# Designed miniproteins, single chains, continued (4), part 17

Each design is a single chain, and the fold is of that chain. pLDDT is the mean over its residues in the fold that is shown.

## One batch from the design tools (miniprotein)

Design m12562
Fold by ESMFold2-Fast:
Structure m12562 (fold): chain A 102 residues (1-102)
Amino acid sequence: SDEELEQLRKAEIESSKNYLLLVGKKDQEEVVKVGNPAALTYHLVNLLEGKDLVRNLGNFLVSMGLVSKEEAEKMSFEEMLELLREHGLEDLAAIAEKLASK
């Protein structure tokens, strides 16, 4: 139903916010307590696998509501890293940069 689809979308957005809090605030206990572990695992695995890193990072930024899909497609990797740092995601930016250097 449309109601069930809307509930799933809201859960995904909330889980994405909790993921942002984890990497930005380093509050893993708070995220585990209130977050969706499956959504957190999904985002982390996609980023940590390092396959198509720029596209996966762009998709993550769009999922977090930080940029539109069209904006993400035009962004450089360095612009994506800077956006992460501006939002307190320095650890995720460092991981992405390290994965790109391998």
Scores: mean pLDDT 62

Design m12563
Fold by ESMFold2-Fast:
Structure m12563 (fold): chain A 77 residues (1-77)
Amino acid sequence: KDERLEEVLVEFARRVREELGEEALQKIQERLAEAYKKNPDISPAEALRIAIEAARELGLSEEIIKEAEKRLKEAEE
C-alpha cells in the first residue's frame, strides 16, 4: 500500500528532475519539508498531491502530471 505510493513519489521526483532540473526538484522538496514540519503524520498520498501541485506551478508538462495523478488515484483504490 504505502510502498506503492512511495514508489510513485520517487518516480515523479525523477521525472521532475529530468524535465525541469535540479533547482525545481529542490523547490518541491522544500515544499514537502514544510508540509512534514506542520504535520509529521502526512500520508504518502498527501505528499504526492503537494508535489504534483508544486510541479504544475513550476511548469511540468501536463502529460507527466496526468500520469502521476492517475498513479495516485490507482494507489488509493
Scores: mean pLDDT 79

Design m12564
Fold by ESMFold2-Fast:
Structure m12564 (fold): chain A 95 residues (1-95)
Amino acid sequence: MEEEWKKIFEKFDKDGDGVLDFDEFKDLIDNASSVLPLKLVERVEGLSDEEIEKLFKEADKDGDGVIDFEEFLELIKSLLAEPESRGVRLLREAV
Protein backbone atom coordinates (compact mmCIF):
# COMPACT_ATOMS: atom_id res chain seq x y z
CA MET A 1 0.00 0.00 0.00
CA GLU A 2 2.72 2.54 0.92
CA GLU A 3 4.61 2.11 -2.40
CA GLU A 4 1.34 2.85 -4.25
CA TRP A 5 0.77 5.99 -2.12
CA LYS A 6 4.31 7.14 -2.84
CA LYS A 7 3.68 6.76 -6.60
CA ILE A 8 0.49 8.82 -6.33
CA PHE A 9 2.31 11.44 -4.22
CA GLU A 10 5.21 11.65 -6.70
CA LYS A 11 2.80 11.91 -9.65
CA PHE A 12 1.39 15.15 -8.21
CA ASP A 13 4.76 16.36 -6.85
CA LYS A 14 5.68 18.14 -10.08
CA ASP A 15 8.99 19.51 -8.72
CA GLY A 16 10.12 16.18 -7.25
CA ASP A 17 11.12 18.03 -4.07
CA GLY A 18 9.27 15.57 -1.83
CA VAL A 19 6.44 17.94 -0.87
CA LEU A 20 3.00 18.89 -2.21
CA ASP A 21 1.82 22.49 -2.25
CA PHE A 22 -1.89 23.35 -2.02
CA ASP A 23 -2.36 23.49 -5.81
CA GLU A 24 -0.85 20.01 -6.26
CA PHE A 25 -2.87 18.65 -3.32
CA LYS A 26 -6.11 20.07 -4.73
CA ASP A 27 -5.27 18.50 -8.12
CA LEU A 28 -4.83 15.13 -6.34
CA ILE A 29 -8.21 15.45 -4.59
CA ASP A 30 -9.93 16.59 -7.81
CA ASN A 31 -8.54 13.44 -9.51
CA ALA A 32 -9.32 11.15 -6.53
CA SER A 33 -11.66 8.87 -8.53
CA SER A 34 -8.78 8.12 -10.97
CA VAL A 35 -5.92 7.62 -8.48
CA LEU A 36 -7.31 6.84 -4.98
CA PRO A 37 -9.03 3.71 -3.63
CA LEU A 38 -12.84 3.83 -3.48
CA LYS A 39 -12.90 4.27 0.32
CA LEU A 40 -10.83 7.46 0.05
CA VAL A 41 -12.82 8.68 -2.97
CA GLU A 42 -15.95 8.43 -0.79
CA ARG A 43 -14.20 10.56 1.89
CA VAL A 44 -12.97 13.31 -0.46
CA GLU A 45 -15.47 13.44 -3.35
CA GLY A 46 -17.74 16.48 -3.20
CA LEU A 47 -15.40 18.39 -0.87
CA SER A 48 -15.56 22.15 -1.36
CA ASP A 49 -12.46 24.32 -1.76
CA GLU A 50 -12.66 25.29 1.93
CA GLU A 51 -12.87 21.61 3.01
CA ILE A 52 -9.87 20.70 0.82
CA GLU A 53 -7.99 23.65 2.38
CA LYS A 54 -8.93 22.31 5.83
CA LEU A 55 -7.55 18.84 4.99
CA PHE A 56 -4.36 20.45 3.65
CA LYS A 57 -3.92 22.43 6.87
CA GLU A 58 -4.46 19.25 8.92
CA ALA A 59 -1.67 17.54 6.94
CA ASP A 60 0.57 20.65 6.96
CA LYS A 61 1.80 20.43 10.56
CA ASP A 62 4.60 22.96 9.96
CA GLY A 63 2.24 25.58 8.48
CA ASP A 64 4.73 26.22 5.66
CA GLY A 65 2.16 25.67 2.89
CA VAL A 66 3.43 22.23 1.83
CA ILE A 67 3.00 18.64 2.99
CA ASP A 68 5.66 15.94 2.87
CA PHE A 69 5.11 12.24 2.13
CA GLU A 70 4.93 11.25 5.82
CA GLU A 71 2.28 13.92 6.52
CA PHE A 72 0.40 12.78 3.40
CA LEU A 73 0.40 9.13 4.60
CA GLU A 74 -0.81 10.23 8.05
CA LEU A 75 -3.68 12.16 6.43
CA ILE A 76 -4.61 9.12 4.30
CA LYS A 77 -4.58 6.86 7.36
CA SER A 78 -6.71 9.38 9.28
CA LEU A 79 -9.29 9.43 6.46
CA LEU A 80 -9.42 5.60 6.35
CA ALA A 81 -9.48 5.15 10.16
CA GLU A 82 -11.86 7.98 11.12
CA PRO A 83 -12.77 6.48 14.58
CA GLU A 84 -9.11 6.78 15.63
CA SER A 85 -9.13 10.45 16.58
CA ARG A 86 -5.57 11.79 16.30
CA GLY A 87 -6.39 15.02 18.09
CA VAL A 88 -9.11 15.92 15.60
CA ARG A 89 -11.53 17.67 17.96
CA LEU A 90 -13.81 18.58 15.02
CA LEU A 91 -15.26 15.05 14.78
CA ARG A 92 -16.41 15.15 18.42
CA GLU A 93 -17.72 18.72 18.19
CA ALA A 94 -19.86 17.77 15.16
CA VAL A 95 -21.61 14.96 17.11
Scores: mean pLDDT 70

Design m12565
Fold by ESMFold2-Fast:
Structure m12565 (fold): chain A 94 residues (1-94)
Amino acid sequence: SHMAEVEALKAELERLMAELRALVADPAASDEEIQRAANRVLGQVLELLKADRSLRPLALAALEELRAVAGTLSGPVREAILTGIDILEGILAG
């Protein structure tokens, strides 16, 4: 059902965000691992937007959460994540 699909997409977004947070908290995690995890979150936000326009507020909340995570980082990985957020925010505005 559409509701089951939406709940699955939300659950996957929450899982991917938790994975990203765990990597950011891990001093052994590489910038490449963090960037890959952030890219998975960005991809899942895009899948939510493709599935249902009513999920736009949830997508925006996820991008705000991702921006807060990026704010704890520095250097090229932070800039790459912020660029990805800006691209998706542009898609949401257009």
Scores: mean pLDDT 86

Design m12566
Fold by ESMFold2-Fast:
Structure m12566 (fold): chain A 66 residues (1-66)
Amino acid sequence: GAKEELTKRLIELAKGLGELKLKSELPDAEISFELIDENHVLATGTKGDEVLKYLVDLKTNTITKL
């Protein structure tokens, strides 16, 4: 339904923000996204031995480095 489509778009926006942040800090990183719940997405960037993790909070629209 329409509510499910809006939820998917919000998750896609959160993934976009996380990808942009990870690419700026670790340009050649392999990026993965994991949905923790409807309000939180974990973004992980990996480059060789370097791993960067960010938590995207969909309620506050904030991104926090872990």
Scores: mean pLDDT 75

Design m12567
Fold by ESMFold2-Fast:
Structure m12567 (fold): chain A 71 residues (1-71)
Amino acid sequence: SNLEKIKEKLKESLKKLHPDWSDEEIEQKVEEHIELVRKGLENAKELVKELGEPLSDEEIEKDIEAAKEKL
């Protein structure tokens, strides 16, 4: 629900900033932002592993997968 609100807010903001864009273009830009978040989560996984946190790769992977499913 929280992520859905963020997605809707982003879509609304893009439509307001670019009223000449089609709904398809807006949706594509939202998807690009979601992909950036996914890449950020993957980079965070690498950083946590490098810092020697007591989380296993399986635990980190599950958390990232859960976050990606919500996106």
Scores: mean pLDDT 69

Design m12568
Fold by ESMFold2-Fast:
Structure m12568 (fold): chain A 100 residues (1-100)
Amino acid sequence: SIIEELLKELKEKFPEFVNPPSEELKAKLSEPYISLDEMEEKVKSGEIKSLDELKELLEHHFNVLLKYYPEDSPFRKYVEEAKKYAEEKIEEIKKKLEES
């Protein structure tokens, strides 16, 4: 699956998002957060069926973290980089699918 391949690439490039957040971080977040492994399970179970559904979930996930981390945080830069990478890869895949 192209969706599973994208998640594999995201897990390789951004390993900090692979596992569920620490209990300390989880307690500080305003909204529930799901890991990339949990997203992969949702793809395999059929809960996430499309690239657009994965995009929406990834955007929600990154926005939860961006609400918590201040602008001077090194981890905020990591989240911003991950969000940009995911958005660019999803748009690349969508364009390739539209051209076929």
Scores: mean pLDDT 79

Design m12569
Fold by ESMFold2-Fast:
Structure m12569 (fold): chain A 64 residues (1-64)
Amino acid sequence: NQSKVSQAMGDLARATLAGDEQKKQQAAQQLKQTLIDLGYSEQEAQQMVDTIVRTAEALRRQRA
């Protein structure tokens, strides 16, 4: 299950770095659902999604 979370986190980060809004949205939903399935609250899952997206977007801008 931890490996599944790592995979979903990686998918979201890669989609965000690629600048693909559709894939980013799909990956964000996948990660959120995976976290909820593992017993995290919806709020906790959303916070983790938001953190990954913000970090990846910041990195994307720095690389230009």
Scores: mean pLDDT 81

Design m12570
Fold by ESMFold2-Fast:
Structure m12570 (fold): chain A 82 residues (1-82)
Amino acid sequence: SLRETLRETLEQLVRLAEQTELSPEIRELLDRVVEAFEREDYESLAIYADQLSEAARQEGLTELSHLASTISGLADLILKKE
């Protein structure tokens, strides 16, 4: 399901973040992404994950950026389906 894929992708993002030296900006955005997911606030999740993807891209964190972009896309698909 889209929700299961979203959860698994978020778990991958969090695991990668735990192994990476992150700026305060990226950490704050990651916290917002996790909080939105826990609240099932998919509108905020899509927005914060997109912001996280862009910030990570600017800092050269390519894999983190790609995972965040995927989370944003999955959250948007959930919103359009429901």
Scores: mean pLDDT 87

Design m12571
Fold by ESMFold2-Fast:
Structure m12571 (fold): chain A 91 residues (1-91)
Amino acid sequence: SVELLEEAARELEKGVEYLEKGDSQSAKEHAKKAKELVEQANGPERLKRGALALIDQGLRYIELGDLQGARESLENARRVVEIAKREVEKR
């Protein structure tokens, strides 16, 4: 499921872009989409769990109005998803 992980990374990037614009509602929608894609993806369970935890943390920060914390969490989630994608590509 390289394609699902690649789509998840793109959705997380869009979420970060909306946070930079101050659009927390659109950021939340993209983060939720990324979560669904990561849950459906086949890949290393440890990296999937790490990405999901970071997405959930980002969503909590959005609800709290901490857009900087949300941005950092979603950027970290994207990095973990990209690592998971590379691990799947090598197999």
Scores: mean pLDDT 89

Design m12572
Fold by ESMFold2-Fast:
Structure m12572 (fold): chain A 63 residues (1-63)
Amino acid sequence: MTPALVVGRELKSLKPGEVVEVELPDGSRARGTVLRVDEEEALVAATLEDGTQVLARVVGEVK
C-alpha cells in the first residue's frame, strides 16, 4: 500500500498528540493527530479527523 506523507516536518520534531497535515496517496490533504513516532523506520502513525488511522512517511523540510 502506498503510504501517506507528512511533509515539511522533521521526524525528531514530531510528538504524540501533535496535529500535522497529511498528504494521502490520492493527493488529497487531511489533518491528523500523531499517535506514535517510529524513528528507526521513519514512520508515524496518525488518526485523521474522520477517525481513519494511517501510517505515513516523514519527508524532511526542503530548504
Scores: mean pLDDT 72

Design m12573
Fold by ESMFold2-Fast:
Formats: C-alpha cells, sequence, structure tokens
Structure m12573 (fold): chain A 84 residues (1-84)
C-alpha cells in the first residue's frame, strides 16, 4: 500500500541517520522493518529500492559502511519517486 511505502521511506531515512552516527545495530533494525514492508509491494521502483536495502544490510554486516550508505541513499530516492 502507499502507507507501507511511506513508512518504509521513513524507516530508511532513520537508518541513514543512525548509520551516519555509528549506531549500526539500530540502523539494521530499521532496515529489517523496511524490508518486511517492501516485500509486499508490486511497485517497480519500490522493488528496486528493496534490492538496494538488502545490499546495504549485507554491507553493514561486512563493516562497509560508506558503501552501505550509498545504497541507502539510492533506495531513499527510489522510494520518494514511487510516492509521486
Amino acid sequence: SKEDLKKALELVKKAIEYLKNGDFETAIRYLEEAISLLKKTNDPKAKEALKHIERALQLIRDGKYDEALKHLVKARKLLEESLK
């Protein structure tokens, strides 16, 4: 739903903020919640955002925080575009 997409966007924005502040555990929890919401979507841009979020989660677990941030910024943009 559009409400699930809006909630996922807010969760991705929060995850970006916590990742920038070095709170990786909190960032991971917000990303896992966003993934749960986005798995229910049929929107093509939201599906592409989901792939970027899943990649970012793997990169965070590997300690590659700058690369993870780039994927989350792309996911945020895709979710913003899906809500237009």
Scores: mean pLDDT 90

Design m12574
Fold by ESMFold2-Fast:
Structure m12574 (fold): chain A 64 residues (1-64)
Amino acid sequence: DLEKRVEEILEEIKKEFPDATEKQIESAKMAIRMALMAGQSDEEALEIGKQAVKNQASYEAALK
């Protein structure tokens, strides 16, 4: 089930980034879903999701 894989990977991201904003988490969720749909592994999707959190955080910092 794609959604179960997305949620499991997202829970790992939430553990690593406990201070992540809802927007950063949603960015990660979309990135993970897209990666899995493109045939990436769960491990690859996790790294893509982590990068999405970091990219969103950097974007938000640049807007301040």
Scores: mean pLDDT 83

Design m12575
Fold by ESMFold2-Fast:
Structure m12575 (fold): chain A 85 residues (1-85)
Amino acid sequence: MEKEAEELIEKAKKYKEKIEEPEAQREFSETIGELLRLGHENPEVRERLVEEAKELTYEVTNKEVSEYAAEKLLEVGKKVDEELK
């Protein structure tokens, strides 16, 4: 589990660096969704993985990406969390 979480975090960081590219935006959104799902399935690390997802999304917003892109990434994460309830 810890290795899987680290791999997802690193994948999100990689796509975050290229977030202005449409493909990177989609991959980032999907990776954040996977990270949130992993947290939902593993209650013992849920809080940590949710906070990591929030921090990564916040850093994308702070890199002068469009407000629209940042909001869309956040919406995807929320929808994934809702579906897994």
Scores: mean pLDDT 68

Design m12576
Fold by ESMFold2-Fast:
Structure m12576 (fold): chain A 94 residues (1-94)
Amino acid sequence: SKEVEELIEKTSSEDPEERLEALKKLTKLAKEHKLSEEQATRILKKALELLSDEDEEVREQAALLAGAVNDSLENPSEENKKLLEEIAEKWAES
């Protein structure tokens, strides 16, 4: 959807508040089961990237988003399983 595309773009904003707001809205959409498998893959790739963000709240929300996506996916693709494993490992080391 256009909303999901705009939110994914906002996760790349130069403003950490805008990145954080986008992550929170994507987390809500994941919890409401409103994400496609393809959208989940793109979101997980962004979450992985944002675990290294300069802003602590952005890093924490990226981890929460990945958890919400995982919970929303009954049978995730091999690509999404790999992304979730990589996110979990990186978060545990932070």
Scores: mean pLDDT 87

Design m12577
Fold by ESMFold2-Fast:
Structure m12577 (fold): chain A 88 residues (1-88)
Amino acid sequence: AMKEAKEILKKAIEELKKLILTHEPDVSRAVGLVLRLIGLELDAERAKTAEELLEIAREVVEIARETGLEEAIKIAEEALKEIEKLVG
């Protein structure tokens, strides 16, 4: 369950990074958002509990919302739902 949930979150973060780099016209904002996602990806790999992983997944959703990209929000919210099914 935890390994599968981590892979789901990692894939969502990877897609968010691609969307930000493709669609965010402010380079400084794009870099800042991507660096935050890299930090959360590292935290996710180190997460030992379902609660820790769910908190990281919620933070990924918040970053997706900050982008204003509907596709990014959808990817992050779908990943959170799948992780909740596996470990919630």
Scores: mean pLDDT 87

Design m12578
Fold by ESMFold2-Fast:
Structure m12578 (fold): chain A 75 residues (1-75)
Amino acid sequence: SKEEKIKEYREKAEKAREEKRRSEESMREGKEAASKRKLSESFVLFMELAGESSRWVSERIEKKYEEKAKELEKE
């Protein structure tokens, strides 16, 4: 049904949003650990780029499913 599809899209968007939050949390924890261990600036930058890439992917998936849910809700 339409309601089931909207629920599915919202759940996929929420999952992506949670993955984005976890990526941001892991990146913050990684930076704190790297700072405490006095790791090189280049290593910290690579960790940050990996976290940003993961966040970007999750944000795109979230937006995709939010838009699909909104389109069905307008019917």
Scores: mean pLDDT 81

Design m12579
Fold by ESMFold2-Fast:
Structure m12579 (fold): chain A 50 residues (1-50)
Amino acid sequence: MSSEEVSRAIGRGFAVGSDDPFQGVEDMGRAARETLAKLKAEEERQLKLL
């Protein structure tokens, strides 16, 4: 029970500790850019279809 809690805390801390906030920002930047590109492509595809 408490060992499971310790393992979960360690796992969380290890995962977060290994991750840099920089990676999250980069991933968000890519996702946002892709979303914007998809929206633009959607409009272009609509124009091409009509």
Scores: mean pLDDT 64

Design m12580
Fold by ESMFold2-Fast:
Structure m12580 (fold): chain A 83 residues (1-83)
Amino acid sequence: SVAEEAERLGEEIRRAGEEVARLAKELGKDDAAEQVREDTKKLVELARKAAREKDRKMVEILRRAVEHARGLAEKLREELEKK
């Protein structure tokens, strides 16, 4: 169901956002890490709203947000490998 998809995406966003924030902090980008935590909280709230309203368009936006967050985490891991 749309509600189940939105709930799952909210959890995926929470995990991906936390990973990005952790990696940004390890790279010494504390302000960026804080911004990512705030943006993640807003996206999780958006996922809860999408579940309640069964908003397919919002679910599609959230899917793209998860993909982008995972891609960003990969790029940050590459930078961390350089120390």
Scores: mean pLDDT 85

Design m12581
Fold by ESMFold2-Fast:
Structure m12581 (fold): chain A 66 residues (1-66)
Amino acid sequence: MPEVDEDAEKRVREIVEKEGPLAITDETLEQMAKELGVSVQNVRDAAYKVLTEYAKQRYKEYLAEK
């Protein structure tokens, strides 16, 4: 089977590049996990890598969701 981890990371990066980091939200990651057939945790880990480079502050706020 193909490597889903790389697919998740690529998907997150594409969204950030095309729509911006604001498009990456908890809801978006949940939907992406369903589309790719992986755990939300896997997609969140991939998003952490991608978003950390662009918006550390945004990523922390998104995870805390306070």
Scores: mean pLDDT 69

Design m12582
Fold by ESMFold2-Fast:
Structure m12582 (fold): chain A 62 residues (1-62)
Amino acid sequence: SARDEAIALIQRVAGMSEENAEAFIEIAKSVGPEVAAALLQREGGASAEEAARIRELLEKVL
């Protein structure tokens, strides 16, 4: 599912556990997919391309 893909990608790019990636999706529900993806790029170590892909997946999940 898009949710499972988002969790896996967040884990890989930000070095998070599955539990932390799931918690991040709950935060993303509050702030929206654009802000959440920008946070991963700025603070989480995601590239622009990885952040864009996470945003696309979050738009399907949120």
Scores: mean pLDDT 83

Design m12583
Fold by ESMFold2-Fast:
Structure m12583 (fold): chain A 74 residues (1-74)
Amino acid sequence: SMEEGIKKARELAEEYLKKAKDKVTKDLLGLLLNLLQEENVDVSQLRTLAESMSRTAKDELGKKAPLEIKELLE
C-alpha cells in the first residue's frame, strides 16, 4: 500500500541521512524526510525531488539513496 511505502521510505531516508557525509546530500535527504513526514504527503513532489537529487549528486549515496526511496513510492 502507499501508506506502507511512505513508512518504508521514511525509515530508509532516516538510515541514509545517518550514513551521509556530503553536506548537499544530507540537506536534500533532510528535505525528503520532512516531506515524507507531512500530514498530506505529495508523492509526485517526492518522486521529482528524488530523481533530481540522484541526477545532480556527486557522492555515491546521493546517487543511489533517492532512487531506492522513490521505488518505495511507486
Scores: mean pLDDT 85

Design m12584
Fold by ESMFold2-Fast:
Structure m12584 (fold): chain A 101 residues (1-101)
Amino acid sequence: NSEVLALLRRAIELAREAIRLAEQGRGREARRLILEAIRLVEEALRLSSLPAEVKLEIEVLLGMALIYVGVAELTGDDPELLKRAAELVIEAAELGIEAVS
């Protein structure tokens, strides 16, 4: 579980940095970090033995984050949409940390 926790903590770091970059108008970089954070949470789910209900809740949050990222890309990397996507990734990763701790 040390590896799973490291992946989830890294995802939170990247998502928080993405919020900062979005606020600075660096939307393309923010979007890239959000997608990397989503990938790290998905990898943590593959390495973990979480209950199916918890995995489903995390996957729903990641799916919503991907929708916000997609809409942001179409709207010129709208910072509010990117921030919402990053917040959803943080929620997903925090749920994962709580479940493995």
Scores: mean pLDDT 91

Design m12585
Fold by ESMFold2-Fast:
Structure m12585 (fold): chain A 96 residues (1-96)
Amino acid sequence: MATVVVTLEGIPPEFAEEIGERIKERLEKELPKEEVESIEVEIDKESGVITIKITFKTLEQAEENAEKIKELVEETLKESPLVNPKKVKIKVEVLE
């Protein structure tokens, strides 16, 4: 198993929970269900930092999906009137 960790900085803390939920829903819809073990969202309510952890069955699957995950996150932010996507920093890491 391997985990893709997405960290988003620059989201206003008051909207972080709503944005995190929207991203999770999109990832659950768009990612291959047979490859995904879990999707977890953690929010720091003081900073507004959103951490999304997507656990895949294999490292290869995690690496193959990392770019798609980043694109899906960026599209979710772009469609949200609550945040300026240009102010958001997105970090994507693959951990075994």
Scores: mean pLDDT 83

Design m12586
Fold by ESMFold2-Fast:
Parts: structure tokens; sequence; C-alpha cells
Structure m12586 (fold): chain A 68 residues (1-68)
């Protein structure tokens, strides 16, 4: 489920992490999550790719909390 506040925080965290590490995969994931947020704000449904990106981003955020 896309919560705009949580999704925006996750997208910003991924983008900052990508900038720190130079990880292009994290940067791409952050961009896909941002596109999903923009689509939700426009009242459009998410594509499968956007939904999968949001799920993957949430899993990474949860993993970070569990590791810290």
Amino acid sequence: MLDPGDAENIARWLLEKARETGDKELEELARKVQQAIDNAKRGQGLTKEQAEAVQKAQELAVRKVEEE
C-alpha cells in the first residue's frame, strides 16, 4: 500500500544513500518510487513495476531498522 508520507521518506532516504555510495541501482529504485508517488497523487493506478519498486524499497527500509 502506498502511503505518500512514508513513501516520500523512503524515496529521499534511498536517494541520499545512492549519492553517498554512488549506487546507481539505489538511485534507479528511488526514481521509480518517486514516479509511483506522482502517479498516486494524480489518481492513477500503479504499474506492476512501480508497485514492485515500492515493495522493494519498503523491504530495504525495514531491513535497515532491524540491523540498527
Scores: mean pLDDT 71

Design m12587
Fold by ESMFold2-Fast:
Structure m12587 (fold): chain A 63 residues (1-63)
Amino acid sequence: SAADEAEDGAAAASAGNAATGRREARKTLQLGNPEGAREAFRAADAATPEAAERYGRLASQAS
């Protein structure tokens, strides 16, 4: 339906932005900047439960 198509469009845009942010975070981590990578991951995935899990893993690695 038109409503479903509109929701799919919004979800796709959000997913694209999150994917781009995660890609940048991964690059930053590869360059040996875990602090910047951690912040980039947070910015990309701020509102998702998956973000908490990723940050938890990254924080444990940094500790």
Scores: mean pLDDT 58

Design m12588
Fold by ESMFold2-Fast:
Structure m12588 (fold): chain A 89 residues (1-89)
Amino acid sequence: SLQEKLVEIEKLLQAGDTEGALKLLQELLLEKFPEAAELLTNLQLIYETDPEQAEIEIKLLVNRLKSFEDPVEFLEQLQLINKSFLLQQ
């Protein structure tokens, strides 16, 4: 399930595997939300230039997404995250 995948991503982040966490997040989001591609590309770029900042950004994204049990709410939250991410760049 979506929630089980988000918990697995969180465990990878706790283990310091930011690359593995980002890869699972990409697989999870791109399967259901192709519009997430730009957000995920930006997270990958941050990981390559500042992996500590990438860990923080991924943790924040996962925490937000974990609060949603409904796919519509998940999509709405993802769109809001994309907007805030573009404003930080």
Scores: mean pLDDT 74

Design m12589
Fold by ESMFold2-Fast:
Formats: structure tokens, C-alpha cells, sequence
Structure m12589 (fold): chain A 79 residues (1-79)
């Protein structure tokens, strides 16, 4: 999995997500990051930018596959 594939999947997620889903999805992203040993000081905020930041931090700390796995879980929730 390449960095470009993670960025492309994030872009697709950003285009498809509805504002009312952001809080639930930010909570899911937060819990996934925590399961990988990554904790954020601020609580889940329901902001798209916060979800993107979580994915970028997972990519940086755990690699492209872990970041892509989260984006795929988020995309599945949109169905």
C-alpha cells in the first residue's frame, strides 16, 4: 500500500461523508488509533479535519496499510 493510495482513499471519504455522520466516524477513528497505541489529547470532535489528522498520524506512526484499513472501515460505515 502506497502513501498515494491512502491519500486517494481519504479524499474519496471526504467527498462522500455526510456532516451528520462525522461525530460517529470521528469516534470510530479515535478508537482505532487508540487500539494501535496512538492517543489524542482532545476528545472526538466530529470535525472532518480531525478524522484526516488521525489518519495522517496513523500513517506516520504505523504505516500506510494501518491508515488505509481505517479509511476502508470509515467508507464501509457510509453504506
Amino acid sequence: VSKQEVQQAMYEFALKVEPEQLKELSELAYEYAKSLGIEFEEPPTGLLSHIVRIIEEIEKEKGNQAALDLVEKLLEKLK
Scores: mean pLDDT 78

Design m12590
Fold by ESMFold2-Fast:
Structure m12590 (fold): chain A 118 residues (1-118)
Amino acid sequence: DLGALRRVVAEHIRELREKYGPEFAQRVAIAVGRVLGYVEALERGLPEPKAVYTGDGTRPLSQADRDAYEAIRKAMEEGKSVLEAAAEGLRTLAKHSPDPEVQEALQRLADRLREAAK
């Protein structure tokens, strides 16, 4: 459920903050927040978002954002849990990340969410 998703995410971001510092944790949290927003929009039956909030304003969806949204939508249509759907979105965003440390953090969270869904 969304509550379980938010708990696993909060724990992961807390661990990143303790290990790598607040600036790194914030960069990962912004990317994860976009995936959480897509999962919530799809769960509520809201239309596909045209823009994302970046903490400082909004921007149009990038190709990475659109690919992540589609991965989440497909997972949910296949009957996967919100944890598994979020994991698919995170894996998709990770592939588009130019920062290998952010990519690894997103992939590790995706693995953690898939394990928690069992």
Scores: mean pLDDT 83

Design m12591
Fold by ESMFold2-Fast:
Structure m12591 (fold): chain A 81 residues (1-81)
Amino acid sequence: MIPSEEELNKLSDAALRRYAATLADLAREDIAVDSSLSPEQRAAIEALIAEIEAALRGNAPKETLIRLVQELLRLVEEVRA
């Protein structure tokens, strides 16, 4: 169910940006209510959210957004395990 790099590459620029923004928002909401996260896990997720938001604001290349999205998805999957 986690989209691959290839699947993300098939998205239009607009769809990818919307997807990245949605993921960042959901991750922010999750860490805001989850007191079970370690300080290291929280900091790592917050750093990736900040990078995604900066990339979206700065109109970063599609490849940068795909990389950040993949990193966030993997980290979120690991902390939810």
Scores: mean pLDDT 80

Design m12592
Fold by ESMFold2-Fast:
Structure m12592 (fold): chain A 89 residues (1-89)
Amino acid sequence: MSLDEKIDILKRNIENLQKLMTLSKEEAIERFYERGLQLALLLGDPKGIEKVKKEYEEWKKMTPEEFRARLQADLESYQKELEKLEKEK
């Protein structure tokens, strides 16, 4: 994976997380699961299917507060990685 491809993926992940953070926990989880599962099925990616299902079960077990905290932590993690990679260009 090239540096530019990695940066693009991180930017897409950041955008997706920001969109999910505007939704209720239930709406975000269902939207994430439906679209993630559909994409993995279209790509014929069994590992992607397993990942989506695992994350869906994990997210369902969270309180709304824990869910928002997890999304915020993931967002900050991706932003930090993006800044690091952009400095390495």
Scores: mean pLDDT 77

Design m12593
Fold by ESMFold2-Fast:
Structure m12593 (fold): chain A 66 residues (1-66)
Amino acid sequence: MSEKVDKEIKELVKAAEEAVKEGKLTNAMFLIMAAKVEADLYEKEVSEETKKLLEETEKKVKEAVK
């Protein structure tokens, strides 16, 4: 089950990266918010690799919307 949650968060992060690349900043913000909610809710189920990807992508989204 942890693997499924981890995969879902990775898909949300990937979608957010694509949204930033396309200039769809509002979409990127919503996708990152969704990923953060999932990661917070299932903190123990999320891999360290996925947490790093989420943090990196969140930073990119915040820089892009500034």
Scores: mean pLDDT 80

Design m12594
Fold by ESMFold2-Fast:
Structure m12594 (fold): chain A 86 residues (1-86)
Amino acid sequence: SLEELIAQLEALKAEALARGDVRLAAASHEAIEVLKEAMETGDYEEAIKDLERIIESLEREVPESPLRRRLIAVLREAIKELKKKL
């Protein structure tokens, strides 16, 4: 569910902050806000585009790490869940 994915993103954000990874924490926070807005507005198409943009930014700008891989995996699962609602 989207609620479960938000909970996973909150955990990843907390882990990123604990490790001093401000960029992964910021990306996790942005993804949480995107999903919350999608749940309020029903704009799933826009949310998918926003999450795809976050993934592209992470792959371009943030060094590869296990935490980055986990974040991208959760974002891809969120995109799959949103596509089921279209």
Scores: mean pLDDT 90

Design m12595
Fold by ESMFold2-Fast:
Structure m12595 (fold): chain A 58 residues (1-58)
Amino acid sequence: LSAAAAQRATQLVSEMIKAGKSGTVTATAREGDRTLTITVTVEIIDGVPQVTDVEVTV
């Protein structure tokens, strides 16, 4: 996993947890001339927002 993709995924998760939201968040990150699509799934489990899935596609 690239540093740029990892940083972007971490930022999205942090923002969702702070907002107290659940759902699927998709963001894009550029790596050279390529665009990576980062999809993170956050679910509320026993009242706590938790990351349940992370997918990176090129």
Scores: mean pLDDT 74

Design m12596
Fold by ESMFold2-Fast:
Structure m12596 (fold): chain A 100 residues (1-100)
Amino acid sequence: SPDHQRVIGTIQSTIQSIDQRVDTVTNTYNTTTSRTGDDNVRSQGQSIIDGIQQVRDDVIDLGRRVQQGRVSPDQASRQLDGLRTRYSDLWSQMIGLDRS
């Protein structure tokens, strides 16, 4: 349906957005841990990276379920909005860590 195609397009765009920022996230983590030398900062940064990877995996899995017709466009849109919010929060946490 047009709604399925729209959600698939948004999912693909979300994956591309995450991938484009992966290098920035990794560089921020490396810079922060080099600057502070603090194991707690390193642990927090790794947790954020793991969280971003989990969000990426969840977005990919959502796309697969939409393509298989296992989830409605409305359900998929709600789940994608939650994943996008989680990604935004994790990105903000990483930037906050760098500023600390």
Scores: mean pLDDT 82

